# Ledger of designs, part 41: designed miniproteins, single chains, continued (4)

Each design is a single chain, and the fold is of that chain. pLDDT is the mean over its residues in the fold that is shown.

## One batch from the design tools (miniprotein)

Design m13392
Fold by ESMFold2-Fast:
Parts: sequence; structure tokens; C-alpha cells
Structure m13392 (fold): chain A 62 residues (1-62)
Amino acid sequence: MEEEERIKRLGDEAYREMQRINDLKKKAGKLASVDPEKAQKLIDEISRLTREHARRLAEEAA
């Protein structure tokens, strides 16, 4: 998607942050079977980080 191209143009740190969010999604999926409460906390954190990531990209582009 075009989001990946935009992130790469804005800097390596933003790209790494997106990769970290994706890694957390994988961990949340694994934890859902073992510890659903921790999985839910990770999902909440992923949502927060995704919003913060979008905000940082907007600020960096300004």
C-alpha cells in the first residue's frame, strides 16, 4: 500500500515503528490462546501506538 512508501520517505525510524506495531500484533495473536487478558492489553497498546504513529508522521511531514 502507499502507506509503506510514505513511511519510508519520512524516515527509517517511522518504518521501524510500523514494523514494531506489526510484531506486537503477532504477539497478541499468540497470547490470545494462552492469556487473553494480556492479549487484550496488547491490542489496546497497538491501537494507541497506531494513532501515535499516524500523528508523528503528520507532524514530521509538516
Scores: mean pLDDT 74

Design m13393
Fold by ESMFold2-Fast:
Structure m13393 (fold): chain A 81 residues (1-81)
Amino acid sequence: MQAIIDALRAAQSIDQATAYLRQFEAALIAQIDADPSLTPAEKEIEKGAVHTAVEMLITLMKKTKQVDPDLIASVVESLAK
């Protein structure tokens, strides 16, 4: 997880940041699905929130045509908690 976040901070392009965000999304969704303390309903809510946050960040980067690595890292670190 941290390696993906560090890679996001070092991203040099929107395409690279998008690829790392998709890797982060997949890794966190797998972690949520593997969590025995969560009900199926809670897993769906958490996975939905992760997907929405990732799509928002990708959309923001595409609209602004820039990467804000500190903002991206802060959001994904919050989701990973």
Scores: mean pLDDT 78

Design m13394
Fold by ESMFold2-Fast:
Structure m13394 (fold): chain A 79 residues (1-79)
Amino acid sequence: EEELKKKAIEYLEKAGVLAHLQGREDILNLIRQAIKAIEEGNYEEALKLVDEAISQAREYGDEDIQSMLEKAKQLIEKI
């Protein structure tokens, strides 16, 4: 559990750095909320926020952000 949680947060943080550099404040805010939800043990909320962030990254065509978010989602689903 702790290892999956740590890796999920690492991928979300990587996606957040890319979102910040690309000026995707909406995606960045969703990522920040998802990290907080994971830290609070609210994995259902974290998955909803990550799904919304993936959707927005897909609409923008931000493939690198989308890839990092999808990796985080897979890890959260295993918790």
Scores: mean pLDDT 87

Design m13395
Fold by ESMFold2-Fast:
Structure m13395 (fold): chain A 83 residues (1-83)
Amino acid sequence: LEETVRKSAETLARAGREAGVPDGTIEMATKAVLSAIEQPDPEKRARVVLRAAETLASFVKDPEKQQRLLELGRRLAEEILAA
């Protein structure tokens, strides 16, 4: 589980940077995802990842890049639910 959450944080940070999201916002979102390691509820953990991806996507003006980031967030949340 911890490894899955850490990989999700790294994947979202990379995707956010590629989409042009500011470093400060990426750092904040990454910290939020890592806090999910301490969340005992799997559904709440998945929701934290989804919210982080939504936050990053809100800084992306390109609709295609925004959609890809939201889709990535959904996939990572599903992986955390399955872990």
Scores: mean pLDDT 80

Design m13396
Fold by ESMFold2-Fast:
Structure m13396 (fold): chain A 86 residues (1-86)
Amino acid sequence: MTEKEFDYEVEIGLLEIELAITENAYRKGSMTLEEAKEVLERIIERLRELLAQAKADGVSPQVIADIERLLAHAERLLEEVKKELE
């Protein structure tokens, strides 16, 4: 792994941990739907920024796939939260 790809994997790992904590808190009811929505929207925005930067930087397909997988998971969870707010 290049130093640049390592930096991406660290950022991805931190976002994955934040997403896991958010999903757990939301599902246990220890976080409001409004708070969950705000946190998920922030995570999604950061993942989209990382995906754009990773593609521009020409990082490995594996790093791009890791970001895309995490983004898809966060987007599905946000849609679930939005449906409950309706």
Scores: mean pLDDT 85

Design m13397
Fold by ESMFold2-Fast:
Structure m13397 (fold): chain A 76 residues (1-76)
Amino acid sequence: SAAARRARADALLAEGERAFAAGDYATASQLYEQALRADPEHARAAANLARAVAARPDKTGSPEGLRRLAERLRAA
């Protein structure tokens, strides 16, 4: 159900927020990606994923890359 997908995404989002608060942006990004896979229409997961990638110093994340990833996850 939509409610079950939303609840799963919310739980993953909470785990991601804990990782983000600890400074583990890579883990936070991965948890937010899982949240978006669980509920592709989850606006908070998409926004938090963008925030986590912007906070990473590794220069592998980009706004364009995030848009492509979000589109792929929604299409799956």
Scores: mean pLDDT 77

Design m13398
Fold by ESMFold2-Fast:
Structure m13398 (fold): chain A 109 residues (1-109)
Amino acid sequence: MSEEEEFRKLREEIVSLVPPEHQEAVRALLDILEETLKKHNLTPEQRREVLQALLDYVKTHPVDLTGLFAVAAKALRDVLEKQGVPQDEIDRVLAEFARRFGAARAALA
């Protein structure tokens, strides 16, 4: 299986495990997250770590969008810190991630 095919399957598994009313917002979250990870040249292993953290959350917790976003933001922070990204840049990346997801949620409402 290709890495992109593996990541597509992980994203679809995450979406399939959330309530139907949240699926479109979760797809938007995952699209923004993947774009952010690719922009910062994170490795396939780091991208897998982030997606796996989200998958583990949706398997073990009742899904709320705020909780899922918090898990995504923490996983993103953790991989950027491991990559050696400066703290002020990480804070800007997370602020942009929050802004983009907020805009996507508003568009879906």
Scores: mean pLDDT 83

Design m13399
Fold by ESMFold2-Fast:
Parts: sequence; structure tokens; C-alpha cells
Structure m13399 (fold): chain A 76 residues (1-76)
Amino acid sequence: STPAFVQAYLQARGIPADQATVQALAAKLQAEVGDNPLLLQMGIEKALADVGIPNGAVYQALPEQERQERLAALAK
């Protein structure tokens, strides 16, 4: 499923997201690009870049409060 793909991709990048964030991002991406894995991956990478956490290293360098705020912004 698209939510399972999004969850697995974020986990592999070292960016933990709650189920609500994963579901919201998955719904947005599925509406934009369907279920194509390459387009979904590109959509996730764009969403992460748009909120300023393009990878796990950048995410881990942020203060806890900023990490939570940027994760909440992923599906907006």
C-alpha cells in the first residue's frame, strides 16, 4: 500500500514519523502521482526538502522541538 511504502521509505532514511503523518503524506502523494514507486519516492524527497529535512543526518542535527514541527508540516 502507499502508506506502507511511505512508512518504509521514511524509516530507511532515519526519519521516524507517526501513523497520522504517514497516512496524510501518503494520501497527498497518491492523489498527485498515484501508486508508481519512483514517483512516490520523488514526492517523499520533495516533501522532505520542502520542510527542510532532506535526510536523516539533517533531521538528527535539529533540536527535538524543530524535528516535531517539521514532521507535522510534511503533509501540508
Scores: mean pLDDT 84

Design m13400
Fold by ESMFold2-Fast:
Structure m13400 (fold): chain A 59 residues (1-59)
Amino acid sequence: MKVLEALRAAGGEPITPEQLAEGLNMSKEEVEAEIRRLEAEGKVVRTPDGGYRLAPEFL
């Protein structure tokens, strides 16, 4: 899953959906759908600044 792998590669640094879409050559809609799924699975958390990062257990 491209979004999860990109967030893992960031080493806990928050990434915005826009940055993920550009980096992975995906639409923002596709990135946001993947993030929602990963957040529901507890693998990704939203930061106060509007970015997303891996949950600590998956770093």
Scores: mean pLDDT 78

Design m13401
Fold by ESMFold2-Fast:
Structure m13401 (fold): chain A 59 residues (1-59)
Amino acid sequence: RLEELIERGIEEIVRLAGEDPEEAASQVGPESRPLILELSRKGDLESIREYLREQAERE
């Protein structure tokens, strides 16, 4: 249940990263925003997905 909701959240952020890097960065905590913004601007969507999954595993 929680894992399903987390995966949906990750996929929405990845989708936003392809369309609006700044909006995608705003959806994550302040600590993660610089990395998400950088990866979004580079178009590295798979690294964003991997990073967010690792963050979710740490709570």
Scores: mean pLDDT 78

Design m13402
Fold by ESMFold2-Fast:
Structure m13402 (fold): chain A 92 residues (1-92)
Amino acid sequence: GKLVIKNIDKVYSIEINGKLYLVVEGKDEQNQPVTVLVEGKELAAGRKVYIFYGELSESEITEKFTKGEYKKGIIENVDYVNKTITIQVLDN
C-alpha cells in the first residue's frame, strides 16, 4: 500500500544507538498524526523508513523503534514545494 504524508510540520535529527536518523512529522490523508524515521542524513527517494502513528515524543519514537513497533516503508517521492512525501508501505 501507499502512505502520503502531507503538511510536514517538523523535520529534525536524532541519534539512536550511535546511528543518525532524520525524523519527519506530519499528517496522513485522513489528517492523522504520523512520524517517519529515515535512516541517514537526507530525505530522498529510495530511502528506507520506519513509520509510527500518533503524536509521539522523541523518547517514545526511540522506545518504539528499539522494540520493533513500527511499519516499514520506502520513500517513492519527496515534494519539497508542496511539503508531501509518498511512501510505499512494506508488508512485514
Scores: mean pLDDT 83

Design m13403
Fold by ESMFold2-Fast:
Structure m13403 (fold): chain A 93 residues (1-93)
Amino acid sequence: MEKEIIEEAEELIEEARKLKHPVASNAAIKYAEAAILYAEQGKLEEARRQLERAREVIEFGRSLPENPSPEEVARLIGRTLRGIGEILDLELA
């Protein structure tokens, strides 16, 4: 499970970099990086949660139209801010 989580997170980071919207890309990358850090610490439950959030942000980002609604953008911003907070709790630079 640990090796699978790290491998999936690395794949999600590459997928996130291909997203058109920078906010979606940055949020997904931060969640995937947090998943790797938790997995390396043996915190597999937390790592899996971060992996699921990264996947959710990527799928949402891919589903956004070229001109997303204010509600869609607000949802994406909310996930980005949450991801930053969780990464700060992990003392990531």
Scores: mean pLDDT 71

Design m13404
Fold by ESMFold2-Fast:
Structure m13404 (fold): chain A 67 residues (1-67)
Amino acid sequence: MLEEVYEALAAGDVDAAIDALRKYLESQGKPRGAEMAEASLTVWRLRGEVPTKEQLDQLITTAKSID
């Protein structure tokens, strides 16, 4: 559920946020969106940063638009 992604992000646990978001997008029939979202969140993790809720919402919207 999206709530799990937001909770993980609020805790600063980017790995948990990646897993929750991937699972959510795969459940929506968006496997390519899930791959893109995982890659994007991995970049934030490598930088030692946590995306804002607004950045996460934009990422989810973009991922859901992928065929």
Scores: mean pLDDT 80

Design m13405
Fold by ESMFold2-Fast:
Structure m13405 (fold): chain A 102 residues (1-102)
Amino acid sequence: SPLEKVKELLEEAIKEVQRMLELSTDPRVKEILREIQKLLNEALKSTDPEEILALLGRAQRLVTEARDRVIAEHPDNTELLLELSRLQSLIDEALDAVKEML
C-alpha cells in the first residue's frame, strides 16, 4: 500500500531525527530538529494524503534550514551532515509516495 510505504519512511525519518538530536550541540539546530520531529509525528498520525503532503513540505523546508546552518556554523560535523542528507532523501521518497495517492 502507498500509505504503508509512507508510514515506514516516516518511522525511519523519525529515528534519523532522534539520532541527529544526539549529534547536535547547537540549540537552534536542535530547535529545528524538534519541529521536524513534530511535523513527522503529525504526518505519521494522519490518513489524509493532502495533510501528509503539506506536513512533509514543511519538514523538507526545515531540513534545508538545518543543513544550511550546520554547513555555515559546524562544517566539520560530517556525521550530522550525512544524517541530514539521509533525512532529506527519506522525506523526498515519502513525498513521492504520497503523490501516488493523490
Scores: mean pLDDT 89

Design m13406
Fold by ESMFold2-Fast:
Structure m13406 (fold): chain A 68 residues (1-68)
Amino acid sequence: MKSELREMDKEYKAGLTDEEIERIAKEISDPVEARAVIAYVANTGESVDKAIELIKKDREKGLAELAK
């Protein structure tokens, strides 16, 4: 849900746009993975697309710990 992603953005201060939040909502269905994407963007300044790609790749490997 977009509102949940906006709250996560507020917590991490990633500064995501509505378009970036929509992209996360479209690509990520798991709220834990969505939080990891937002935390990664906030900590590294990398693009949302790159963060989504990394989280999806980590899911495939069973290593989705980028937010820790």
Scores: mean pLDDT 73

Design m13407
Fold by ESMFold2-Fast:
Structure m13407 (fold): chain A 81 residues (1-81)
Amino acid sequence: SEEERAAVEEALKRLGVPDSKREEYVEQILAALEAVREGRSTGSPEIDKAARELYEAIERGDWNRFLAALLHLLSEIEKEK
């Protein structure tokens, strides 16, 4: 959703992700969230786990868990590069 995209973009700005990488990470994060929401795998068990944690944080409305899960997912995505 547009609201979900805006929340991810704002969180990445606050976490210090540079503009040059932010759009790419937003797209990768939203794709991973969509995959786990639909019960699909991203192809990486580590990314799947991190994306599920982020999805659970979103469902609970827990901002602190959201930030922690987002950092974990970013770490796993970066390892795949």
Scores: mean pLDDT 81

Design m13408
Fold by ESMFold2-Fast:
Structure m13408 (fold): chain A 85 residues (1-85)
Amino acid sequence: SRLDQAQQLVQQGDQLYQQGQYLQSGDYYYQAAQLVIDDRQRAAQLYGRSGYYYGLASQQVSGDRQRQLVRRASRRGRLSVQLRR
């Protein structure tokens, strides 16, 4: 099911987070959120986590790449807020 796929992506994202691979972790959480988009509360939480991990990833880089990741983090955070309404 889509929920089972999302849970697998979250588990993979959690492993990547423990390894300090924040960009990949954020991408996995984003994919998981899209799979459960009909569950607005769950999707909101997953988008929020994705944004947070993108924010952490921005701290590992500099210049244009840092600015790009900060913008992506902000967009993921906005999706999280919109879905909680």
Scores: mean pLDDT 86

Design m13409
Fold by ESMFold2-Fast:
Structure m13409 (fold): chain A 81 residues (1-81)
Amino acid sequence: MDDMIKISSQIKDPDMSKKMMDLISQFYGAVRNGDVQQAKGTLTTMVGMLKDMSVNGKIPDDVGGQMYSMIKGYQDHVNSM
């Protein structure tokens, strides 16, 4: 979780960075509460946001790649719940 928050701070657009950090917090809360549906929904939103930021040049490719790798780990964790 902390690593994903640190990586999200490298998003070029501060409003998008804040929105991503808010999504990470929502995901953490859903996982803590055992809400698998909410956790999956939040991850889907995060993936869409990363794609949109990449297309619009708001995130460097290396940062985006790291975040996608972390989201894959989160998806694996949620699928094991």
Scores: mean pLDDT 77

Design m13410
Fold by ESMFold2-Fast:
Structure m13410 (fold): chain A 72 residues (1-72)
Amino acid sequence: MLPPLPREELLERLRRQAEEDRALLEKEGIPLSELEQRVLEAARNGDLEEYAALVRELGGPVDEERLREILA
């Protein structure tokens, strides 16, 4: 089993990843949907609860048990 990452480390990773993804998409001129923009913004702000809700709305697979552990 992988060791659990501290919540702050996970939030920082999500924020950095979202910022990199956004920069790449903006440079390529790829239009983002409103939902995709909200997902990236929630990740950048470290709002894991909003991020999880938006990802579920997009129909992506979400590990809800792990997300609940991180949000608690």
Scores: mean pLDDT 63

Design m13411
Fold by ESMFold2-Fast:
Structure m13411 (fold): chain A 100 residues (1-100)
Amino acid sequence: MLDELREALSQVLPPELAEKFVQLLEDIISGKKELNEEDLRAMLNAAALLVQAGKTEAASYLFSIVRSLTPKELRPLFHEAVPRIVRGEGDLEELEKLLS
């Protein structure tokens, strides 16, 4: 599953940005890093960009991961972003800034 997501991201994002994003996701899933607000914004933006590119299965997979990783205190931010993700309202420049 993560390999399929990595492949979809590599088709939508610049290579360096896709690698940074996957590394962030792996660090959070492994417990090496706690999900903060900037991380959540990056993940939600990446999901929206996948929807924008028609990578619906990869977007759904990423959305499911993000939903499971989102702590209760950040759920309002997650819920507010859902309509934007569904509409594919992703911003590549914002994602680059969040991953810098």
Scores: mean pLDDT 84

Design m13412
Fold by ESMFold2-Fast:
Structure m13412 (fold): chain A 91 residues (1-91)
Amino acid sequence: VTIELTELAADGSVVRRVTARGSEGEVLALARMWLTVAKKEGRNVEVTVRAPSRETAERMAEELARIGEAMGWRVASREVSGTTARLSFEA
């Protein structure tokens, strides 16, 4: 699984982008850490996950939304297309 976390300015321009690859559990653990840091910085965030299957992408989208909401993020969008999941988080 590959995850990309993109921090956005108010105009939608990219402020920072970070990428990691690992197992589902490793990627979710890294996402928890990165979302915690981004929340403190007050940035809006897009997360893209590339998974080996559609089922994995759907599961990752659900887990990432749950993680974000538990941290006080608003999940502005959540979509799964093929093996790619994309979520938008608002601080």
Scores: mean pLDDT 81

Design m13413
Fold by ESMFold2-Fast:
Structure m13413 (fold): chain A 78 residues (1-78)
Amino acid sequence: SEKENKEATEDFIKLLKEITKLILKGESFPEHGLNSIEKLIELFEEEIKTLEEKQSENPEAKKIIEELKKLIEELKKA
């Protein structure tokens, strides 16, 4: 349902924010290839490109794209 899709989007955004916070604190996740701020920026930029391609199939994609762009700017300031 539309409500379930919104809840899934909000949960995903929360996860993205938590990962960003951990990387900014100096944590790394080598098993996932997340060893640096630069790698997380790369991952977020790739996700934006994928979501832009699939925007018509996912009405919540724009919300995720906007949040990812904000997180990338936070990472670039570190």
Scores: mean pLDDT 77

Design m13414
Fold by ESMFold2-Fast:
Structure m13414 (fold): chain A 81 residues (1-81)
Amino acid sequence: SDERLRELLERFQAVVAPRREHIQELWNSLSPEAQEEANKLYQEMMNRLFRAMEAGETSRETIEALVDEFIAELEKLKEED
């Protein structure tokens, strides 16, 4: 429902807010090619988040785990770049 999607996105923003500067720093450190890959990883994270919502699993812990996994993948891309 629209309400569940809104609640999910609000929780997601709350999890991302304290991590935003670090995410921006990582993103800006990537080559254009690595940024394209990072964008695909972002879309995959969002798809997993929506699937978690469908399963009724929208806890802060679940959202934090997905965001932290995304950050780890960005760090890996930076090292491989």
Scores: mean pLDDT 84

Design m13415
Fold by ESMFold2-Fast:
Structure m13415 (fold): chain A 59 residues (1-59)
Amino acid sequence: SLAEAIRKLRDVVEKLKGKSPEEMREAIRKAVDEAFKGLGLTDEERDRIVDALVESAKE
């Protein structure tokens, strides 16, 4: 479900705090792709989620 995918992504973001921006973005992108693979997410929706999670992980 979408809620389960979001929960998993939040856990990944918490794990990535303190990593370099490059490592963080790469890991988040892979996690988003995996979590939403079965949900028919568009490329634009995927990019927005990745960007939001990267911003969250910076703090």
Scores: mean pLDDT 73

Design m13416
Fold by ESMFold2-Fast:
Structure m13416 (fold): chain A 107 residues (1-107)
Amino acid sequence: KEEFIEELKKLIDDVYETLVYHLRNFDKETAIFYARIVFNYLQQKVKELGEKYGLSDEEIEKMVEVVRKAGNEILNVIENETDLDTAIEKIRSILEKAQKELEKIVS
């Protein structure tokens, strides 16, 4: 359980850092394109992590849904927020909420 939470935190931190890098260094269209790829990657990794720790298909599907919803919210932030620092803070908040929801599914 502790190892699961540690791997999940690392995965979400890596995603956050990647999204922030793209937002700071690329145009909005390119950042959106890469954010879609990043969330597809996160969905796959969360599924693999759930399988590794023996979660049920129902629990894994709930985890994938949490990531999918977070990804949609973040894409909306990137599309509509003009201030980069505000966008980054909103993305951080969305990912922190998603992490807590994922941890609750495995409790």
Scores: mean pLDDT 87

Design m13417
Fold by ESMFold2-Fast:
Structure m13417 (fold): chain A 92 residues (1-92)
Amino acid sequence: LGQRLADALRQQGLTEEQIKEEVRALVEAARENIEKGRAAYEAGDYSLAAAYLTAAAITAMAAELLGEAVDPELAREAREALREALEAIREL
């Protein structure tokens, strides 16, 4: 599914390691947004919590799609982040 995106990045001259680094950056961004979303929820700011958790889910989904094309372990980490973000949204 992410193969076309990975191929496009390779055509732009990115190395496999650079593409993996992009996936890691997306996973980290998703994790940060989950933490910020949970902190907003605990503070009673439900609108901000929803915004951060939604951003986390979208970012984790992008990381999973790209990760599947380059590194199965990074794809697994992205799937875990996506699951966590979606569960947090359901608790709102």
Scores: mean pLDDT 85

Design m13418
Fold by ESMFold2-Fast:
Structure m13418 (fold): chain A 88 residues (1-88)
Amino acid sequence: MLSEEEKRILEEIVRRLTETLSEELKEEVAEKVRRILTEALEKYPGKAEEVKKMLESGLPTGPLKDYVLEVQITVGIALLEEGVRRVT
């Protein structure tokens, strides 16, 4: 179980990564990102700020790199889907 502080950081990450998406995609992507980050932070407690910094820099490193990459891929696909919907 995550601490309240880690939960707040996780929710800030989710909000920032999904804020440009339409309401339909925002909820779906937020749930996916929240699931990935919850798993990562339960496996590596106390790393919420480090995950946030890796996502902001775009440079995933160390034992969290695969989780950060999965989040980046998930958000990237959603942004592409959003873009296609806007031009179609």
Scores: mean pLDDT 80

Design m13419
Fold by ESMFold2-Fast:
Structure m13419 (fold): chain A 55 residues (1-55)
Amino acid sequence: VRRLPLPPMLSKEEWLHMLLYAKEKNDEEALEAVIEMVRATRPEWLEELLAAVEA
């Protein structure tokens, strides 16, 4: 693939930080929203991110 425009995307670590932040704030609605966003954009990372948040 030639240099195609890269959409602004969060790295796996950035998604993890968002999930951890929502969990720490006890904001379950925000946590669910972030999880759904990950599932829609990067379902491959969802299992890893959920496991890390549960740890």
Scores: mean pLDDT 71

Design m13420
Fold by ESMFold2-Fast:
Structure m13420 (fold): chain A 90 residues (1-90)
Amino acid sequence: MELEEINKKIIEDAEKLAELYNKGELSEEEVKRAVENLYGSAKLAAENGKYDIVKAAIEGLKILYEKLPEEDKELKEEIEKKIKELESLL
């Protein structure tokens, strides 16, 4: 139950983050902090064998990547790098 709720929240938070950024309600720095926090949490989850959380984090980051403007090249490159690093842990 708790694990399913965490996974759902990760995906929902990523979708919301993309929406708020695209509306101009969040700065690039705020998005970068959220991405770093999600990445750090996913790495810790992998160390504890919680690969379902890692998979949810990868899905969330992919949703964020797809929904961000193409002009935000540096931010998208950072997200893609983190996705690849997390996929290497599976």
Scores: mean pLDDT 82

Design m13421
Fold by ESMFold2-Fast:
Structure m13421 (fold): chain A 68 residues (1-68)
Amino acid sequence: SPVDELLAEAERRLRELVEKGATPEEIHSALQDAMARIREVATPEEAARAHQRLVDLYNRLLEERKAK
């Protein structure tokens, strides 16, 4: 589905940004861009689930970095 493809792209981009030590502003901008693209093709319910998944991933990546 287009939503799944955009979500997978957003997840890869978040991992790259966190790994490179991107600023919170850069990460926030990337999340806003990804969610705007997802909302164009997704239902409101699909967009809400995608947003939650990206937030959960970001929090997990931050915890992994703090453990190192």
Scores: mean pLDDT 83

Design m13422
Fold by ESMFold2-Fast:
Structure m13422 (fold): chain A 59 residues (1-59)
Amino acid sequence: AEELARKGLEAAEAALKEHGDAGAITVGGSALAELQRHFGLPVPELRTGAEAIAALRAL
């Protein structure tokens, strides 16, 4: 879980830098959905890229 969360965080931060908020939400949301699928972690409703990054950092 921690390694997948770290990889997701790195990808979401890169997407924020390259594509802005929409990129961070898309990439971060995908990583959180993957964590839910494999580890049963809850996926919060994401409205901003900062929320997606914060959710991944909390893991």
Scores: mean pLDDT 73

Design m13423
Fold by ESMFold2-Fast:
Structure m13423 (fold): chain A 71 residues (1-71)
Amino acid sequence: MAAAEALTRELLAKVEAGEISLGEAINEADAAGAPERLLQLLGILFANRAGVERVTPEGVAERLVLTPPPL
């Protein structure tokens, strides 16, 4: 998990710096083999603090490519 957490921090920093989009950050984490829980964490963190456009009633912003599992 430590390596996955470090990846999450780098992706958040890149999104905040405007180097990549929120959707690209989530896709990059998934492509790197991030565990399901990290992908859920990325979605939640980005919705709450990364400046994501308001989340839909379904809990997913239109810019978010990855939808967390229904839990």
Scores: mean pLDDT 58

Design m13424
Fold by ESMFold2-Fast:
Structure m13424 (fold): chain A 81 residues (1-81)
Amino acid sequence: SEIEELLKELEKKLSEVLDEEDTFRLTAAVYHAYANKWSDAEFEERLATLAATLLARGVPEERVREAVKLAREGWKRLKEV
């Protein structure tokens, strides 16, 4: 499935920036947005909540910014399928 391939690619990229648990949470958020047909506004609200949680746990701002960028790119690619 093209969707499964895109999600695996996103997970691989996120794993270079985040730990396994956070990689799973971000990948799952992108999948849930796709599966539940979220609006861009709903997706961005969820990303903002996840980013705030990462920052609160001491993940460096640069890594959080990269993770959010990767999640947005993954979401955009999934919408094109």
Scores: mean pLDDT 88

Design m13425
Fold by ESMFold2-Fast:
Structure m13425 (fold): chain A 110 residues (1-110)
Amino acid sequence: SLRDEILALLDEMGALVAQLPDDRLPEALEILAEAAKRLADLLEDVPKSIGEKLRVIGIEFEHRDDPRLAIEEILRLMKRIVDELDDSKLPAALAIVREALARLRALLAE
């Protein structure tokens, strides 16, 4: 299904981030946080738990001692958002995830 394809791309994003050196993690975190917010905008009704997680990510972005843990939390949130999306929103979600993945690949290539 298209949802399964998007979830597989999110797993690929996690694998790419694992290959990034520590000095590239702040840029990766920014890319993923932006993608997570764009995915959340596709929700017709934002579940309280997802809204709370987005708020926490926005606050913690400036104060994370462990950027790899922050990235893992954002990827888990993105998977939750994709699971909650209406099927009609999946093409837009795919475009957002593909754009973020391309940006992460470019970051790894530097």
Scores: mean pLDDT 80

Design m13426
Fold by ESMFold2-Fast:
Order: structure tokens, then C-alpha cells, then sequence
Structure m13426 (fold): chain A 57 residues (1-57)
């Protein structure tokens, strides 16, 4: 289902602080936990914030 505003803001903050927008494994796990999406879907998105947001909503 759609993410809450707070969950989206937390995900955006994680993406904004990553080196060049590339997430660490810990950041990917946190994003997956917030979004409720699989690790495979996150990896397929390649750490791209827009792609992860589309998977979550």
C-alpha cells in the first residue's frame, strides 16, 4: 500500500545523505524495512530513489 508522509520523508533523507545517491547495504535494509519491499526489488532499483519510491507506492 502507499507509504505515509513520514516514511517517504525518512527514505528521502536516507537517499539524500548517500554518496552520490548510492546506498550502503545498511541503508538499503532500512529503506526496505520502511517501505515493506523485498531486497530483490531494492537491488533491481539500483539505489535509485525514484525507482524505490515507485516500488513502495
Amino acid sequence: GPLSKEQLEEMQAIYATGPGGVLSPEQLERVGKIAGVSEEQLKAAGGNGNAVANLAG
Scores: mean pLDDT 63

Design m13427
Fold by ESMFold2-Fast:
Structure m13427 (fold): chain A 77 residues (1-77)
Amino acid sequence: LGEEARKIAEKGIKEAEEYKERGRKLLAQGDAAKGTGYVLRGMGIGLDGGLEAIKLGKKAGDEEAIKLGEEAIKKYG
């Protein structure tokens, strides 16, 4: 259960960063609408992953999963 919570946080953070990077590249190319959309999508993915990791981490008693989730919320919230 703790391992599952950590994997959810890690996957959410990874996907969030991939979306944000794609968005930044689009912004650099002059596509403000798509670029902003990808950045916002990445922020949402990171926030959702962080919230789920905290929820599952609390149920599992896994402090590391909770920390990862809190870090994601701090970064993407």
Scores: mean pLDDT 81

